# Ledger of designs, part 23: designed miniproteins, single chains, continued (3)

Each design is a single chain, and the fold is of that chain. pLDDT is the mean over its residues in the fold that is shown.

## One batch from the design tools (miniprotein)

Design m8773
Fold by ESMFold2-Fast:
Structure m8773 (fold): chain A 100 residues (1-100)
Amino acid sequence: MQEEIDELLKRIKELEERIKKNPNDATAYVELAKAYLDLVERFGADQETLDKAIEYAEKALELDPNNVEALSTLAGAIARADPSDPRVQKLREKLEELKK
């Protein structure tokens, strides 16, 4: 448990340094969003951590609007915060459009 959290925190730090060197690295933003969401889902991290997952997923979509992993991560993070948020349905509809 602690070793798994420490590994996720190490990965987050490495990805944040990667973004600092290349702010247009869409893949790094996707991986950061996934890592922060994993902290929330697996270890019960706080609202601030969930907000980070949302922020990084939104940044990934600014750079790559059709990134399926970013759309899925954002939908999951927003649904975790508020499953009734209308953005969840919009994101799911866009995901289904991209599967066509």
Scores: mean pLDDT 83

Design m8774
Fold by ESMFold2-Fast:
Structure m8774 (fold): chain A 59 residues (1-59)
Amino acid sequence: MRRELLKAIGDILRAIGDKLDLELRYQKGQISEEEYQQKMAELDKQIDKARQVIDDLIG
């Protein structure tokens, strides 16, 4: 339980870092708006999944 919780928190922090990097790439014109939106949605889905794990463990 505790290890699962810490892993989920780590997954969220990593995804947030990836979102920031993706935003920087978009601002530099290195990716299209469509790619940016798709990748952001994928990262948000990963965050939601990790948040669900936390909610399931602690209520």
Scores: mean pLDDT 82

Design m8775
Fold by ESMFold2-Fast:
Order: sequence, then structure tokens, then C-alpha cells
Structure m8775 (fold): chain A 71 residues (1-71)
Amino acid sequence: MEKLKELGLEELAPDHVAEPGELLAELEDGRLYEAGTAALLEREEGKKIVKYYFVKEDGSVQVVEASELIK
């Protein structure tokens, strides 16, 4: 939770605006990335996305297991 908030803040910091709808992903190494970056790492490095974190407007986070989305 703490590092998720820190990564979200860093991702949004350049704009100085908290943007709702930001999507972060946790890779198998336990680190969090912006979802697009995580997808790129999965494709190029073979790292597996294990969880998604959706940042809502109120700053709360919705957690979704990646396995729930796989088909």
C-alpha cells in the first residue's frame, strides 16, 4: 500500500494533479509500474503481471488479480 501510493504520486507528480483512472500493475518481483510499462516488461522481459491497482478519484485503490482477467 505505501509503495503503491508513492509510485502513484511519482507517476502523477509531473502534472501536479491527481488523475483518477490511473492504472498500476504489480509484477512477479513485487514492484509496481504504470500498467503500460508493466505490459512492456511482460512482453520484453517475460515478467508476469500478478495484480492491477486502479486509482480512483478519492485516492482509494481497487485491487484486481491478474489471473481474474486472463482468458
Scores: mean pLDDT 61

Design m8776
Fold by ESMFold2-Fast:
Structure m8776 (fold): chain A 65 residues (1-65)
Amino acid sequence: MTLEEIEEKAKEVLKKYGITDFEVKKISDDRYAVIVKEKLDPETLAKIARELKKATGLDVFVLRE
């Protein structure tokens, strides 16, 4: 799966939470970081991470910046 494909899946998931400003970074072949530019509760970040992991089959971290 490409970085662009992960970015599209992240966009779909984040849209459900009203988030439009984010960045996706590749950490390794099986690990990606999604950096949200908005203030979110830790519980919401965890839910988004779980949805992304389920959607991609990869280890996806969600970070707040």
Scores: mean pLDDT 78

Design m8777
Fold by ESMFold2-Fast:
Structure m8777 (fold): chain A 60 residues (1-60)
Amino acid sequence: DGVAAAQAAARGELDAEAAGAAARKSGGNPHYSDAARQAAENGDGTGAAASIYEARLAAA
């Protein structure tokens, strides 16, 4: 789940809302959700992907 979302974010395929939702779904922590959304808004797909992965690691 989170891996596929992070890969899509890295390719710039997720908008800000989708990136934030993916991070929240992975870990539920709004801090990572906000970071993923902000990175996607700035066109930073790699940063959005990193935030989604961090949310997943924090939840594991």
Scores: mean pLDDT 75

Design m8778
Fold by ESMFold2-Fast:
Structure m8778 (fold): chain A 87 residues (1-87)
Amino acid sequence: MELTPEQIEALRKAAKELGLSDEEIEKVINAFKRALQLIEEDEKATGRKLTEEEKRNYLSAALDREGIPFDKRDEVIEAILKILDEF
């Protein structure tokens, strides 16, 4: 599933409000795209929707690969999940 421009802009705004740099914001967007791809692949492979905990695990792993600081990860994950719920 491709992220809409509206979802990307909502995430950019949320990340800026959390005090992330422009470079960190791009890394968060890349992590989000990767996590969504893996979630979609897992849901297709299992034939079921992933739990919130399973989605959080994919998001946390993707943010770790991009080098996002631990102290910012929970707030970033909450922002991503809110955007997915709103759109």
Scores: mean pLDDT 79

Design m8779
Fold by ESMFold2-Fast:
Structure m8779 (fold): chain A 78 residues (1-78)
Amino acid sequence: MEVKEALEAGDVEKAIELAKRDIDRASEEAQKLGLDPQQARQHAVDVYIGLARQLAEEGRVSPEVAEEFIEALREYAA
């Protein structure tokens, strides 16, 4: 299941779980390529925050679900 599918289903817990796994993978891939893993992690977080905002703007995800998802990812990146 993709993060987008979980968000559209209103399953914020599953969306957060999947996004965290992808963020960790982005960090691991960056390290493997000799890039900054912290920068890659932050970039992945920013991409998912942008996705959640876009889906909320399009009415595909409730603002409440999008806000909860964004807050969880910001805390995970800190």
Scores: mean pLDDT 85

Design m8780
Fold by ESMFold2-Fast:
Structure m8780 (fold): chain A 94 residues (1-94)
Amino acid sequence: PLSREELLALGRELARRRAAELGLSPEQTDRVLALMERLLEAFLRVAPADLSDADLRFGVQMAVEEALEAVLEGRELSDEEIERMARALAQAIS
C-alpha cells in the first residue's frame, strides 16, 4: 500500500507537471503545491482506511486538479471549504 509520504510525493510531482503544462508562474506553482497538500492531507484524514492504491492515486489526481482550478480562478480556500471538498471526494471514490 502507498504511504502518506509516497502519496504527497506523487501529488507534488503531478502538480508541478500540470503547472508546467499550463505555463504557470513559479508563484502560482507554489500556491498549487500548498493547496494540493492541504486538500490531500484533508482527504487522507477522512478517506476509508481500506481504499485501494488506485483509489488513492485518483484522490491525488483530483486534489491536484482542484488546486489548479482554485489558483487559476484566484480563489483562496478556507479550512472549512477544504474539509468539505475532501469529504465530497472521499464519498465519490468510496
Scores: mean pLDDT 85

Design m8781
Fold by ESMFold2-Fast:
Structure m8781 (fold): chain A 78 residues (1-78)
Amino acid sequence: VETARVRVYKKKGDEWVEVARGTLTARPLDEEGRRAELVDAELEAKDEEGREAAERVLEAIRRGEEPPEDLGAEVQPL
């Protein structure tokens, strides 16, 4: 089980803006670490738009898919 810091970005116009941040704990499901089982996630967002973006990113991670093109995530292992 691995814990990482996560920052969630949303594209607003031509800029990438941080809309949520926090930590997640996941269990890798493959050797490349592209698929993971989320064990826990604690993300804080400034508004409802950021919460929606964070949920969409977490769902992509749970499914082993990349986030939508207007959303990005930076994951740094602890």
Scores: mean pLDDT 73

Design m8782
Fold by ESMFold2-Fast:
Structure m8782 (fold): chain A 64 residues (1-64)
Amino acid sequence: DELKKRKEELLQKAKESEKNYEFLEKNAKEAKDERTKRSNKLGAESSKLLREGYEKAAAELEEK
């Protein structure tokens, strides 16, 4: 039960990070200022890495 709840929490955080990625990527595409575009693109990459990290952590819990 405890491990199941923790896995579900990690997967939810992965989903949140994916939504942040999409939001920041959209902002980067719509930005007219080059620095704002670059900043949002970097933020999107960070969110993508967070998503992958949470998914990996959840998979490791399932493996054990």
Scores: mean pLDDT 81

Design m8783
Fold by ESMFold2-Fast:
Structure m8783 (fold): chain A 95 residues (1-95)
Amino acid sequence: RPSPGVLTLEGMLLTTLNLLIAASKTGDESLRKQALENARLTAEYAIMLTELHPEDGKEIIEILKSYLPTFKKLDPETAKIIEETIKKIEEILKK
């Protein structure tokens, strides 16, 4: 039942995850930097998607939360970006 926007968000999160896993296994700092940039773009997309489609907001939060433990394990900086994004989305939905 995910909307096209939510499916796009899941794809962006999966790309970030794959880059972090590759960076963790290879020690390649360029992959970690690429993952951080993808995390920032994912954050901007998630916020925009919530503002345009607040009805999807709860699902967006659940998806972001589902990735958070793995990101915390792989890269705390990426996890912080996602955690701050969740808080911002929760604030948008409170209005």
Scores: mean pLDDT 86

Design m8784
Fold by ESMFold2-Fast:
Structure m8784 (fold): chain A 102 residues (1-102)
Amino acid sequence: MSPVERLEALLERLRAALAARDFEGFLRLAGEIIDEAVAYAGTLPPEDAERLMRANAELAEALSRTLDAVEAGAPEAEIRALAEETLRAAERLLALARELEA
């Protein structure tokens, strides 16, 4: 399975976790996407690796905000809004990963 195919599979699972209100699964899967992106960046030319790692940093920042809200016991609506921002960051990361593969 290619790095992009693994990221696609993880993103589908991330969407499913959010739809199921499985925030623990969502946080774990977002972390797995971050780790997979780091592994993929290690196989790319330096300039492409820097682009992917910038997108990955944005995903990590969004995930950190979502995790902070969960740990603080924030209302579900707030956690959901932050999780949706995390999902959008993951979608941007996958779009870039696909661009860099092609």
Scores: mean pLDDT 90

Design m8785
Fold by ESMFold2-Fast:
Structure m8785 (fold): chain A 81 residues (1-81)
Amino acid sequence: APISYSIEVTKSADGKYTATITTENGITAVGTPEEFEEAIEELKKKTKLEGVADLSALTPDAAARAAAIIGALAKLELKLM
């Protein structure tokens, strides 16, 4: 079953983005751009962002980073079920 989630994106003093994702099950994931660089590129190629209402308000880079972390979190949920 699909999970619901919320995303908070913050910009550090270094100008880097950190995305925090919280699911309806209380699972929280935090990632840096450095940790998700490869996942970001992979998700840019094949992820449709139309299901995530709030990503349209972000910069393209911040949205891509958030999408990468969402994808990783969704895979973790799938493995646990």
Scores: mean pLDDT 50

Design m8786
Fold by ESMFold2-Fast:
Structure m8786 (fold): chain A 69 residues (1-69)
Amino acid sequence: IKKALAEAKTAIDKKDFDTAAKYLHPLVFLEPDNKEIHSLIEQALKLDGASEDAIKATISLLTQNKPEI
């Protein structure tokens, strides 16, 4: 998990949103309540100019599993 987060951050730094998303996808399933993972997904999508709709949809799915309401 920690290694996957580091790899995702590296991919974001290189502006490789697809690779970052692939690393973050399984992490969301393992720790759906992790806000850092939510933030990294948002950053990855924004870096390569993902549409506002795509970003909102992804964040909406993640926030449905809020750790503390």
Scores: mean pLDDT 66

Design m8787
Fold by ESMFold2-Fast:
Structure m8787 (fold): chain A 87 residues (1-87)
Amino acid sequence: SMSGIEELVKEALKLYEAGPDAVASEERTTPAQAKAVIDGLVQEVRDNKLSLEEAVRRIMAEVFSGKIPLSALPYALYRVVKAIKEL
């Protein structure tokens, strides 16, 4: 739902403000294939092809399809906010 995406965007911004140590465990445990998917989304953000809301929606689609494990969600959210803030 739209309200669910808005809450995830808020959570993603809080994770970014907390810094990389807040997601260090999730980064270490994220499988290489899922990291490749996250890296692709980060690149689309850097290329100005995705807004933050669109990137969060894409992350949720990849979680529901099983390409990103639910345990990696905080790391994926952190990475796309970091990419937006570094534009």
Scores: mean pLDDT 86

Design m8788
Fold by ESMFold2-Fast:
Structure m8788 (fold): chain A 92 residues (1-92)
Amino acid sequence: MTKEDEEAFSKFLRILAEGDREGLSVPEIAERLKKELTLEQIEKALLAYLDQITVSNNPKLKEYLEFLRELARALGATKVVEKIDEKLKQIE
C-alpha cells in the first residue's frame, strides 16, 4: 500500500466510525465518503478492509458484511460487492 493509499484508508475508517457514532444511514455514509475520497480510493480501502476481516474476528461478522455490501452497492463498487458475497458464502 502506498502512503496515499494508507492516508485514504485512514480517512475511510474515520468516516465509517463517525457514521456509526452519528447513526448515519448507508446512503449518508456513501455521500460523506464521496466528498472526501475518490471512487478508486474507496474501492481500494474497502478491498483492503475486507482482507483484514476474518471469520473469527467478529461474532456479528455476517451482519457487518451485509452492511458493507449495501454501502458498496450505494457507491457502485461492483467488485467489492462480489468479494463480500464470496465471504458471506464462507460463513454460511
Scores: mean pLDDT 78

Design m8789
Fold by ESMFold2-Fast:
Structure m8789 (fold): chain A 74 residues (1-74)
Amino acid sequence: MAAVEALADEVVARIRAARTLEELEAVVREMRAKTADWSSQEQAHFAWLMSQRLSDEELARWREAARRVRAEEA
């Protein structure tokens, strides 16, 4: 769980520093690479931490970036 919390802290800081959707997509790709071996429970815990730490606007931007990255892989 400590690794999940550390990544959530890192990602929140990077979301707040990001000025463009392209920068957010880069963060999503790095996060997915770092979490490729994570369980569904670890993924759910990460999502919960993000929802607690981000504002509704920040969370919406993050979800849009994640949606775009997922669509490009399909």
Scores: mean pLDDT 80

Design m8790
Fold by ESMFold2-Fast:
Structure m8790 (fold): chain A 74 residues (1-74)
Amino acid sequence: SAEIERLVLEFMRLVVEKVPSTQPLLEDFEAGKISVEEALEQLSKIFLENESTLSPEVAAEIRRLMTRITLLLE
């Protein structure tokens, strides 16, 4: 779905703003080199590795976004 792809792009751009090392992941997704599921798997790994450095409030917002996107895929 184009709508799901757009939401994933918006989520990735937010993550890139907070974790700049994710820029190559965004570029690969925009170039069509990785799928929506592959992008979400990598974003989940990046979030897990950076969770301890994020405020609880920011971590909760990211979890909310991930949950909403996942529900749209099911």
Scores: mean pLDDT 76

Design m8791
Fold by ESMFold2-Fast:
Structure m8791 (fold): chain A 65 residues (1-65)
Amino acid sequence: MELTREQLEAAGREAEREAVRAAIARGPLSDDELDEAVRRGFARAGIEPLLSAAEFRALARQAGL
């Protein structure tokens, strides 16, 4: 259940990429739409989604991302 910093950074980059793509396509995102972008980012990074979007955001903040 623990992610390495490199895995968390990779997932964060893919989540940000998906969020940016969604924002370009749809305009400003709601929190629910951001959560969906994070899930898509996890899938693209090939990381098993063992964390909720809120837990992922909390860990990203702790890692300085």
Scores: mean pLDDT 62

Design m8792
Fold by ESMFold2-Fast:
Structure m8792 (fold): chain A 96 residues (1-96)
Amino acid sequence: MPRLSLEQQVKVLIESLEKTLAYLEENPELASPELLELVKKRLEEMKKAYAEGTEEGYRKAIKLFGETLQALVEQAPEVAGKLLEILGEETARAEA
C-alpha cells in the first residue's frame, strides 16, 4: 500500500483538526470556551510549522497534534473520539 509522506501525514492531521474545530463550533456544549481556544491556537501553530516546509517543522506539527489530542482525551473525551474518527476517514482518503 502507498505510504503517506511526512508532509502528507501533517496535512491529514491539520485537516482532521480543522473538521473537529468546526464540529466543536457547532456543538459548543461539548467543550469549554478555554478548550475551544486551545484547539484554535494549536491548529494555527500546526499550520505555521507545516508552512516551514521542513522535516523539523512537520515533526513539530505532529507533536502539537499529539498534545492537542491528549488535552481533548482528558477534558472532552467525546470530542477526542470524533477527532480520531475524522482522522481515520481523512487518512483512508489520502491513501486512496
Scores: mean pLDDT 83

Design m8793
Fold by ESMFold2-Fast:
Structure m8793 (fold): chain A 83 residues (1-83)
Amino acid sequence: MVEEAKEEAERVKAIKQEVKDNKDLPVSTLEQYKKEAEENLAKAAALSRQAGPEARPVAEEAKKAADETLALATKNKQERLAA
């Protein structure tokens, strides 16, 4: 569970970095990243609710990373479609 939360956090952080670094990502890629971030946010939220004291900071960090990634991917997709 803790290791899963760490893997999810690292994955969504990598997606967030790619979205920041590549403004020309296709809408299809942004949609995929948005969906992946939504799935990871749901998983991190579930882990946060069930996590013991030692696992809670990891689950909370994963939730924050997923939420930030979802927001960024959604914003970039909307900007890309509006352009």
Scores: mean pLDDT 74

Design m8794
Fold by ESMFold2-Fast:
Structure m8794 (fold): chain A 95 residues (1-95)
Amino acid sequence: SSMYIRMVGSEMRVLSLLQDGDSEGAKRHGVEEAKKFVEQGHYELAAQLLVMTAKALKESGDEEGAEELIRLALEVSKRLEPEVRREIEKKVEEL
């Protein structure tokens, strides 16, 4: 799937930016790409990207940035089927 490949590419870019010490760039990239997924109706991919970006931000020491992305992921997850939403909520709890 081209959209899944795009999501993986976005995750790799987030990690690359964080390795360079660019937490703001990583956060901005994750949010903008998730927004594009939302605009195209790909809510699950958007929520997954936001959770992965939040995890990476938290591991890099940006707890405030991680909390912001977690709130966005939970808002996007409201558009998902209850079982898929529960999986996103569980991943957030494990952060």
Scores: mean pLDDT 87

Design m8795
Fold by ESMFold2-Fast:
Structure m8795 (fold): chain A 98 residues (1-98)
Amino acid sequence: SLKEDIRKALEEIAEKHGVSVETVARVLAEYYRLQREKGRAPSDEEIQRIADELGLSPETVRAILREAGRKLREIAAKHGVSVEEVYDAVLEIADELL
């Protein structure tokens, strides 16, 4: 159910922005991996690099990240798990999908 709720959230974000679910998964995976590696939020330059790699505007990447952040926090609260556990599940889904 946790992974099902996450997949549904990724599908909703993909539909809203006119991109594939794989593209949303790539944005989130790259962002969360960088955040883990550096122990901080990715920089504007790192967001620009993600955007360039995926053929998106940085504004679209930021919109996806904002919506995902909100939806994933709601999912964490619903399932009584940490946000970090939800991020781990997103990375697992990205690896399965990509």
Scores: mean pLDDT 84

Design m8796
Fold by ESMFold2-Fast:
Structure m8796 (fold): chain A 87 residues (1-87)
Amino acid sequence: DPSIYIPPELLREGAEKLREAAKEGDQEKGLEGAEIAAKGLELWYIGTRDPKYLELAEKIRELARQGKFEEAARLAEERAREIEKLI
């Protein structure tokens, strides 16, 4: 099912945008990257029903609101690698 690849793809896309935001000091880009990554985790929650993925989605959004874009990107990339090992 190709849909199982969407969550890690969104997490990697979000992480890339978050890393760009960190380099550029672009708060708007950082918030957009966090939202993309969080969407990936929310989609993975729908399949797993594990509430930790909703908590992680909120954590990424919170880190981005605080300007902690590198930490948010790292968290998103770590979750993408974890999910990729399960598919």
Scores: mean pLDDT 88

Design m8797
Fold by ESMFold2-Fast:
Structure m8797 (fold): chain A 67 residues (1-67)
Amino acid sequence: LKKRIDELQKKAIKEGVDGLKRKDSQRYSLSNEALQYVIKGQKYLKQGKLDEAEKYAKKGEKLLEKL
């Protein structure tokens, strides 16, 4: 799960940077929303709430699949 959240963070940052460079507001917006899910997932992971952490990881992954 930690590895999935770490990979999601890397992908979201990359897509956000690409969106900013290309002035692609949709890409930038979706990447920022995915980063919010990463933050929530990391918070729940630190609390040992693995089910909640996985829920937010899946939400972020689904958003980035639209890019």
Scores: mean pLDDT 78

Design m8798
Fold by ESMFold2-Fast:
Structure m8798 (fold): chain A 90 residues (1-90)
Amino acid sequence: MVEDARAYLERIAATLEAAAAEAEAKEGEEARRRLLALAEVQRLLAEGIVAGLPLEEVERIARRAEEMLRAGVPLEEVAERVREELEKLR
């Protein structure tokens, strides 16, 4: 299958948008904090691609993040795990 950078980023964005919808179910500062963590995850994944990290590894990390979000892991913890995994690839 051919997966270019645009298709990959769109897939990541869709996953993170689903997580943002879940975060919206929380009110006030908690919802704001979760949305900020979601933005951080998206930024880290995009920067990994721009930095030339192996696309297959960034994709694996993105899939793991999606699994964690579906399992109800807090967005802040997901962002921390994504950052740690990307750092290991540098």
Scores: mean pLDDT 68

Design m8799
Fold by ESMFold2-Fast:
Structure m8799 (fold): chain A 75 residues (1-75)
Amino acid sequence: MEIKVEVEISRGPDGRYRAVIKVEYNGKKLVGVGIGETPEEALEGAIRDMERALRKAGVPEEDIKKAAEEARKQG
């Protein structure tokens, strides 16, 4: 079954970057969020948050790895 990933990175009023990853898996919508001093730091934080949420939801590690790679391609 296909996992869908959408990545948004923005700079907040405090000068920090915020990354939001929206994931759709088997009709479930999950969100990973990360904050950092750089866009790359924020994205990696959001990926880790997403991976934790997907594991809790019972998503196989192979699909979690694919979602992380897709998120990095979009960031």
Scores: mean pLDDT 82

Design m8800
Fold by ESMFold2-Fast:
Structure m8800 (fold): chain A 59 residues (1-59)
Amino acid sequence: DLLPRAEHVARGLARLAGLDEAAIEAVVARVRKELGTVTDPADLVAFISEVVAEEVRRL
């Protein structure tokens, strides 16, 4: 199951980007919702990085 690994990476990247806990949980919620669109595990980091970047752009 990719979900626990994706959540761990998402929280780590969001914290490194300087997001607060509410924004981190928003990133994790989006990753949980949209993870099924990622068909190749090699694209996982790129997908999570884009979700984090979009949340940063909203600030």
Scores: mean pLDDT 79

Design m8801
Fold by ESMFold2-Fast:
Structure m8801 (fold): chain A 77 residues (1-77)
Amino acid sequence: SPRERAEELIRKLREAAARGATPDEVEPLLRRLLKAAREARLEFDLRLETDDDGRLTRLEIEVREAERPPRPRPPPE
């Protein structure tokens, strides 16, 4: 499913970041993640940091469902 694909791609991105991958290595994974997230209707926040050499030093990803209405709170007793 697109949701499972997005999770797999997130894991691969985290592993690539840990290996010090270049932006060129990460770009196709990010493109696939964006497509999978759109198909699964997921929202995500990406935090990417690179060195002056262009190597990825940090990757943070936070994922949530898009257009999820807030759940009602139970009334107090």
Scores: mean pLDDT 71

Design m8802
Fold by ESMFold2-Fast:
Structure m8802 (fold): chain A 70 residues (1-70)
Amino acid sequence: SISKFSELIGKLSSEDEEVRKEAAKELAKILEEKPEAVPLVKYAVDNLESEKAKEEIEKILEPVFKKNEK
């Protein structure tokens, strides 16, 4: 669902580290089945205001991002 996907993207900006990590892990699962969404998720991560959140999320999503490089 696009609604669920948008909710997870929003949670990447949470002040709660556990919420951010859970959202990133759920997005990783979605991206394994829907690799066409990788550019959208990369764009969302690049636009995160928190450098700490960005670095932590990139580590979680790195395996999926690497697998889906052209």
Scores: mean pLDDT 79

Design m8803
Fold by ESMFold2-Fast:
Structure m8803 (fold): chain A 80 residues (1-80)
Amino acid sequence: DGSEQLGKQLDENIRKLENNDVPEEIKKEIESIIKEIESKKKIEDLTSEDMQKLVEEAGKKGDEEQILMTLALIELLMKS
């Protein structure tokens, strides 16, 4: 059960995005991940369970930080 940890990481990553404290390399990776997610499902239709699955799959590949940053960006965009 990673729901609490996921929420904390998302909040921290949202703050990093708001403060423009994200490297350019990570920003490019985020764009690629967003496009991949959009090709499978609308961002508006993403549930907490979908987000959790994305983090778990990314963890297997070793790119969990990129997925967490992407999810934080999606949350920030949905709140805007």
Scores: mean pLDDT 68

Design m8804
Fold by ESMFold2-Fast:
Structure m8804 (fold): chain A 78 residues (1-78)
Amino acid sequence: AEEKLSVEEQLKLLKEKAKELKEDPKEREIGEKLYEALTDFEKFMELALEKGAPKEEIVRMAEELGIATRAEVEEWLK
């Protein structure tokens, strides 16, 4: 069985993978799309909610990614 990763771990792995893919010429397009999803506030929020992340995890990840503040996350979740 596949080990269930936390939402935080999944988002960190996605960011790392997107960065790696972005640096690979053959996979650059996929890497750029993934990296945009991790830097685009709305796409990030949709991914976090689909993964069932609690508000505090979403805020933490958004601030860690530098894409949103707590206030912006809470405003979007209204």
Scores: mean pLDDT 69

Design m8805
Fold by ESMFold2-Fast:
Structure m8805 (fold): chain A 83 residues (1-83)
Amino acid sequence: MTGEEALKELEELGRERIERVRELIEQGKYKEAVREAATGAAALGVRAVGLILEHPEEAERIRELYRRYVKELDELQKEAEEL
């Protein structure tokens, strides 16, 4: 895996996790959406750490991408908690 492939993998994982949470919100499954958002954020964190260890040269880009997706998941979690 190259550094570029690592960034693409994290981006794809982040996108898929956000899509899962949005689908649960659309279905009115708010408690499941909250759990999925928290689980998704944790999964992204574990993967980001692993990718940084394998590609330390991309560490800053990986952290930036991780923060962006975790922020979106946190916003969706708060939205689901208010519904």
Scores: mean pLDDT 86

Design m8806
Fold by ESMFold2-Fast:
Structure m8806 (fold): chain A 104 residues (1-104)
Amino acid sequence: SSTIEHLIDGLKALINDDAASFLQHFSLALENANNPEETDIVLSLAAASVYILNNEKEKAQEVLDELQSKTSDPAYLSLIEALKALINDNKEEAQKRLDEAKEA
């Protein structure tokens, strides 16, 4: 879906410290969200990303754990795992999880 593709591109921008591209892709993901559940997922991933950027790792983890309990979609679960890898400063694992989301 276009929502998933924009989330992947946004998180890739985050990994590369490109805040402008991150914001642009998350804005496009929000515009392409087809229902309130997708909107909540996009906003939760954005919130977790902002917490990671601010080094508020515990708050990021809390948001991601709550989101993980609410979705069974393999693509969204892979995006959650990518952000969890970033909490642990593992950019290589984050990239692998984003590639996994693209194949789901």
Scores: mean pLDDT 87

Design m8807
Fold by ESMFold2-Fast:
Structure m8807 (fold): chain A 74 residues (1-74)
Amino acid sequence: SLSGEEVIEALERLREALSDESETAQRLWAAAFLREVAAKSTDPALRELALAGAERLEAGEPVEAVIEWMRRQV
């Protein structure tokens, strides 16, 4: 399973890989990734963090802002 720090690192890499895509595409891909993390994790804290991050992305927060918020939670 991934740690919270590994999830944040994966989000940063995803953002960089999608840097030429629209902001909406970046947010939707990042949200989908976090929902998969939540679905596969048995750690309640990581599940809550990932779901909250996905909801923020789906609500229109930029990926960079969600990464910064998640860093403050771990």
Scores: mean pLDDT 85

Design m8808
Fold by ESMFold2-Fast:
Structure m8808 (fold): chain A 67 residues (1-67)
Amino acid sequence: DEEIKKLRELGAIAAKGTDPEVANTLAEAAIQSIEKGPEDKAVYEKYKKQLEDMARAARQREEEARR
């Protein structure tokens, strides 16, 4: 589904930062939380937020390196 694809894309962006293994693990954990259903929504949101923060940091580092 589209949400799973978006999570994999966020994981790939976050992986360009400091810890690719951690980023990929968080992406898979978020995907598994979605597959378990709405009862894991809080866990899914937690992992998604961590991935978004890691992706944002990775993007900022790339921008600084190119300036």
Scores: mean pLDDT 73

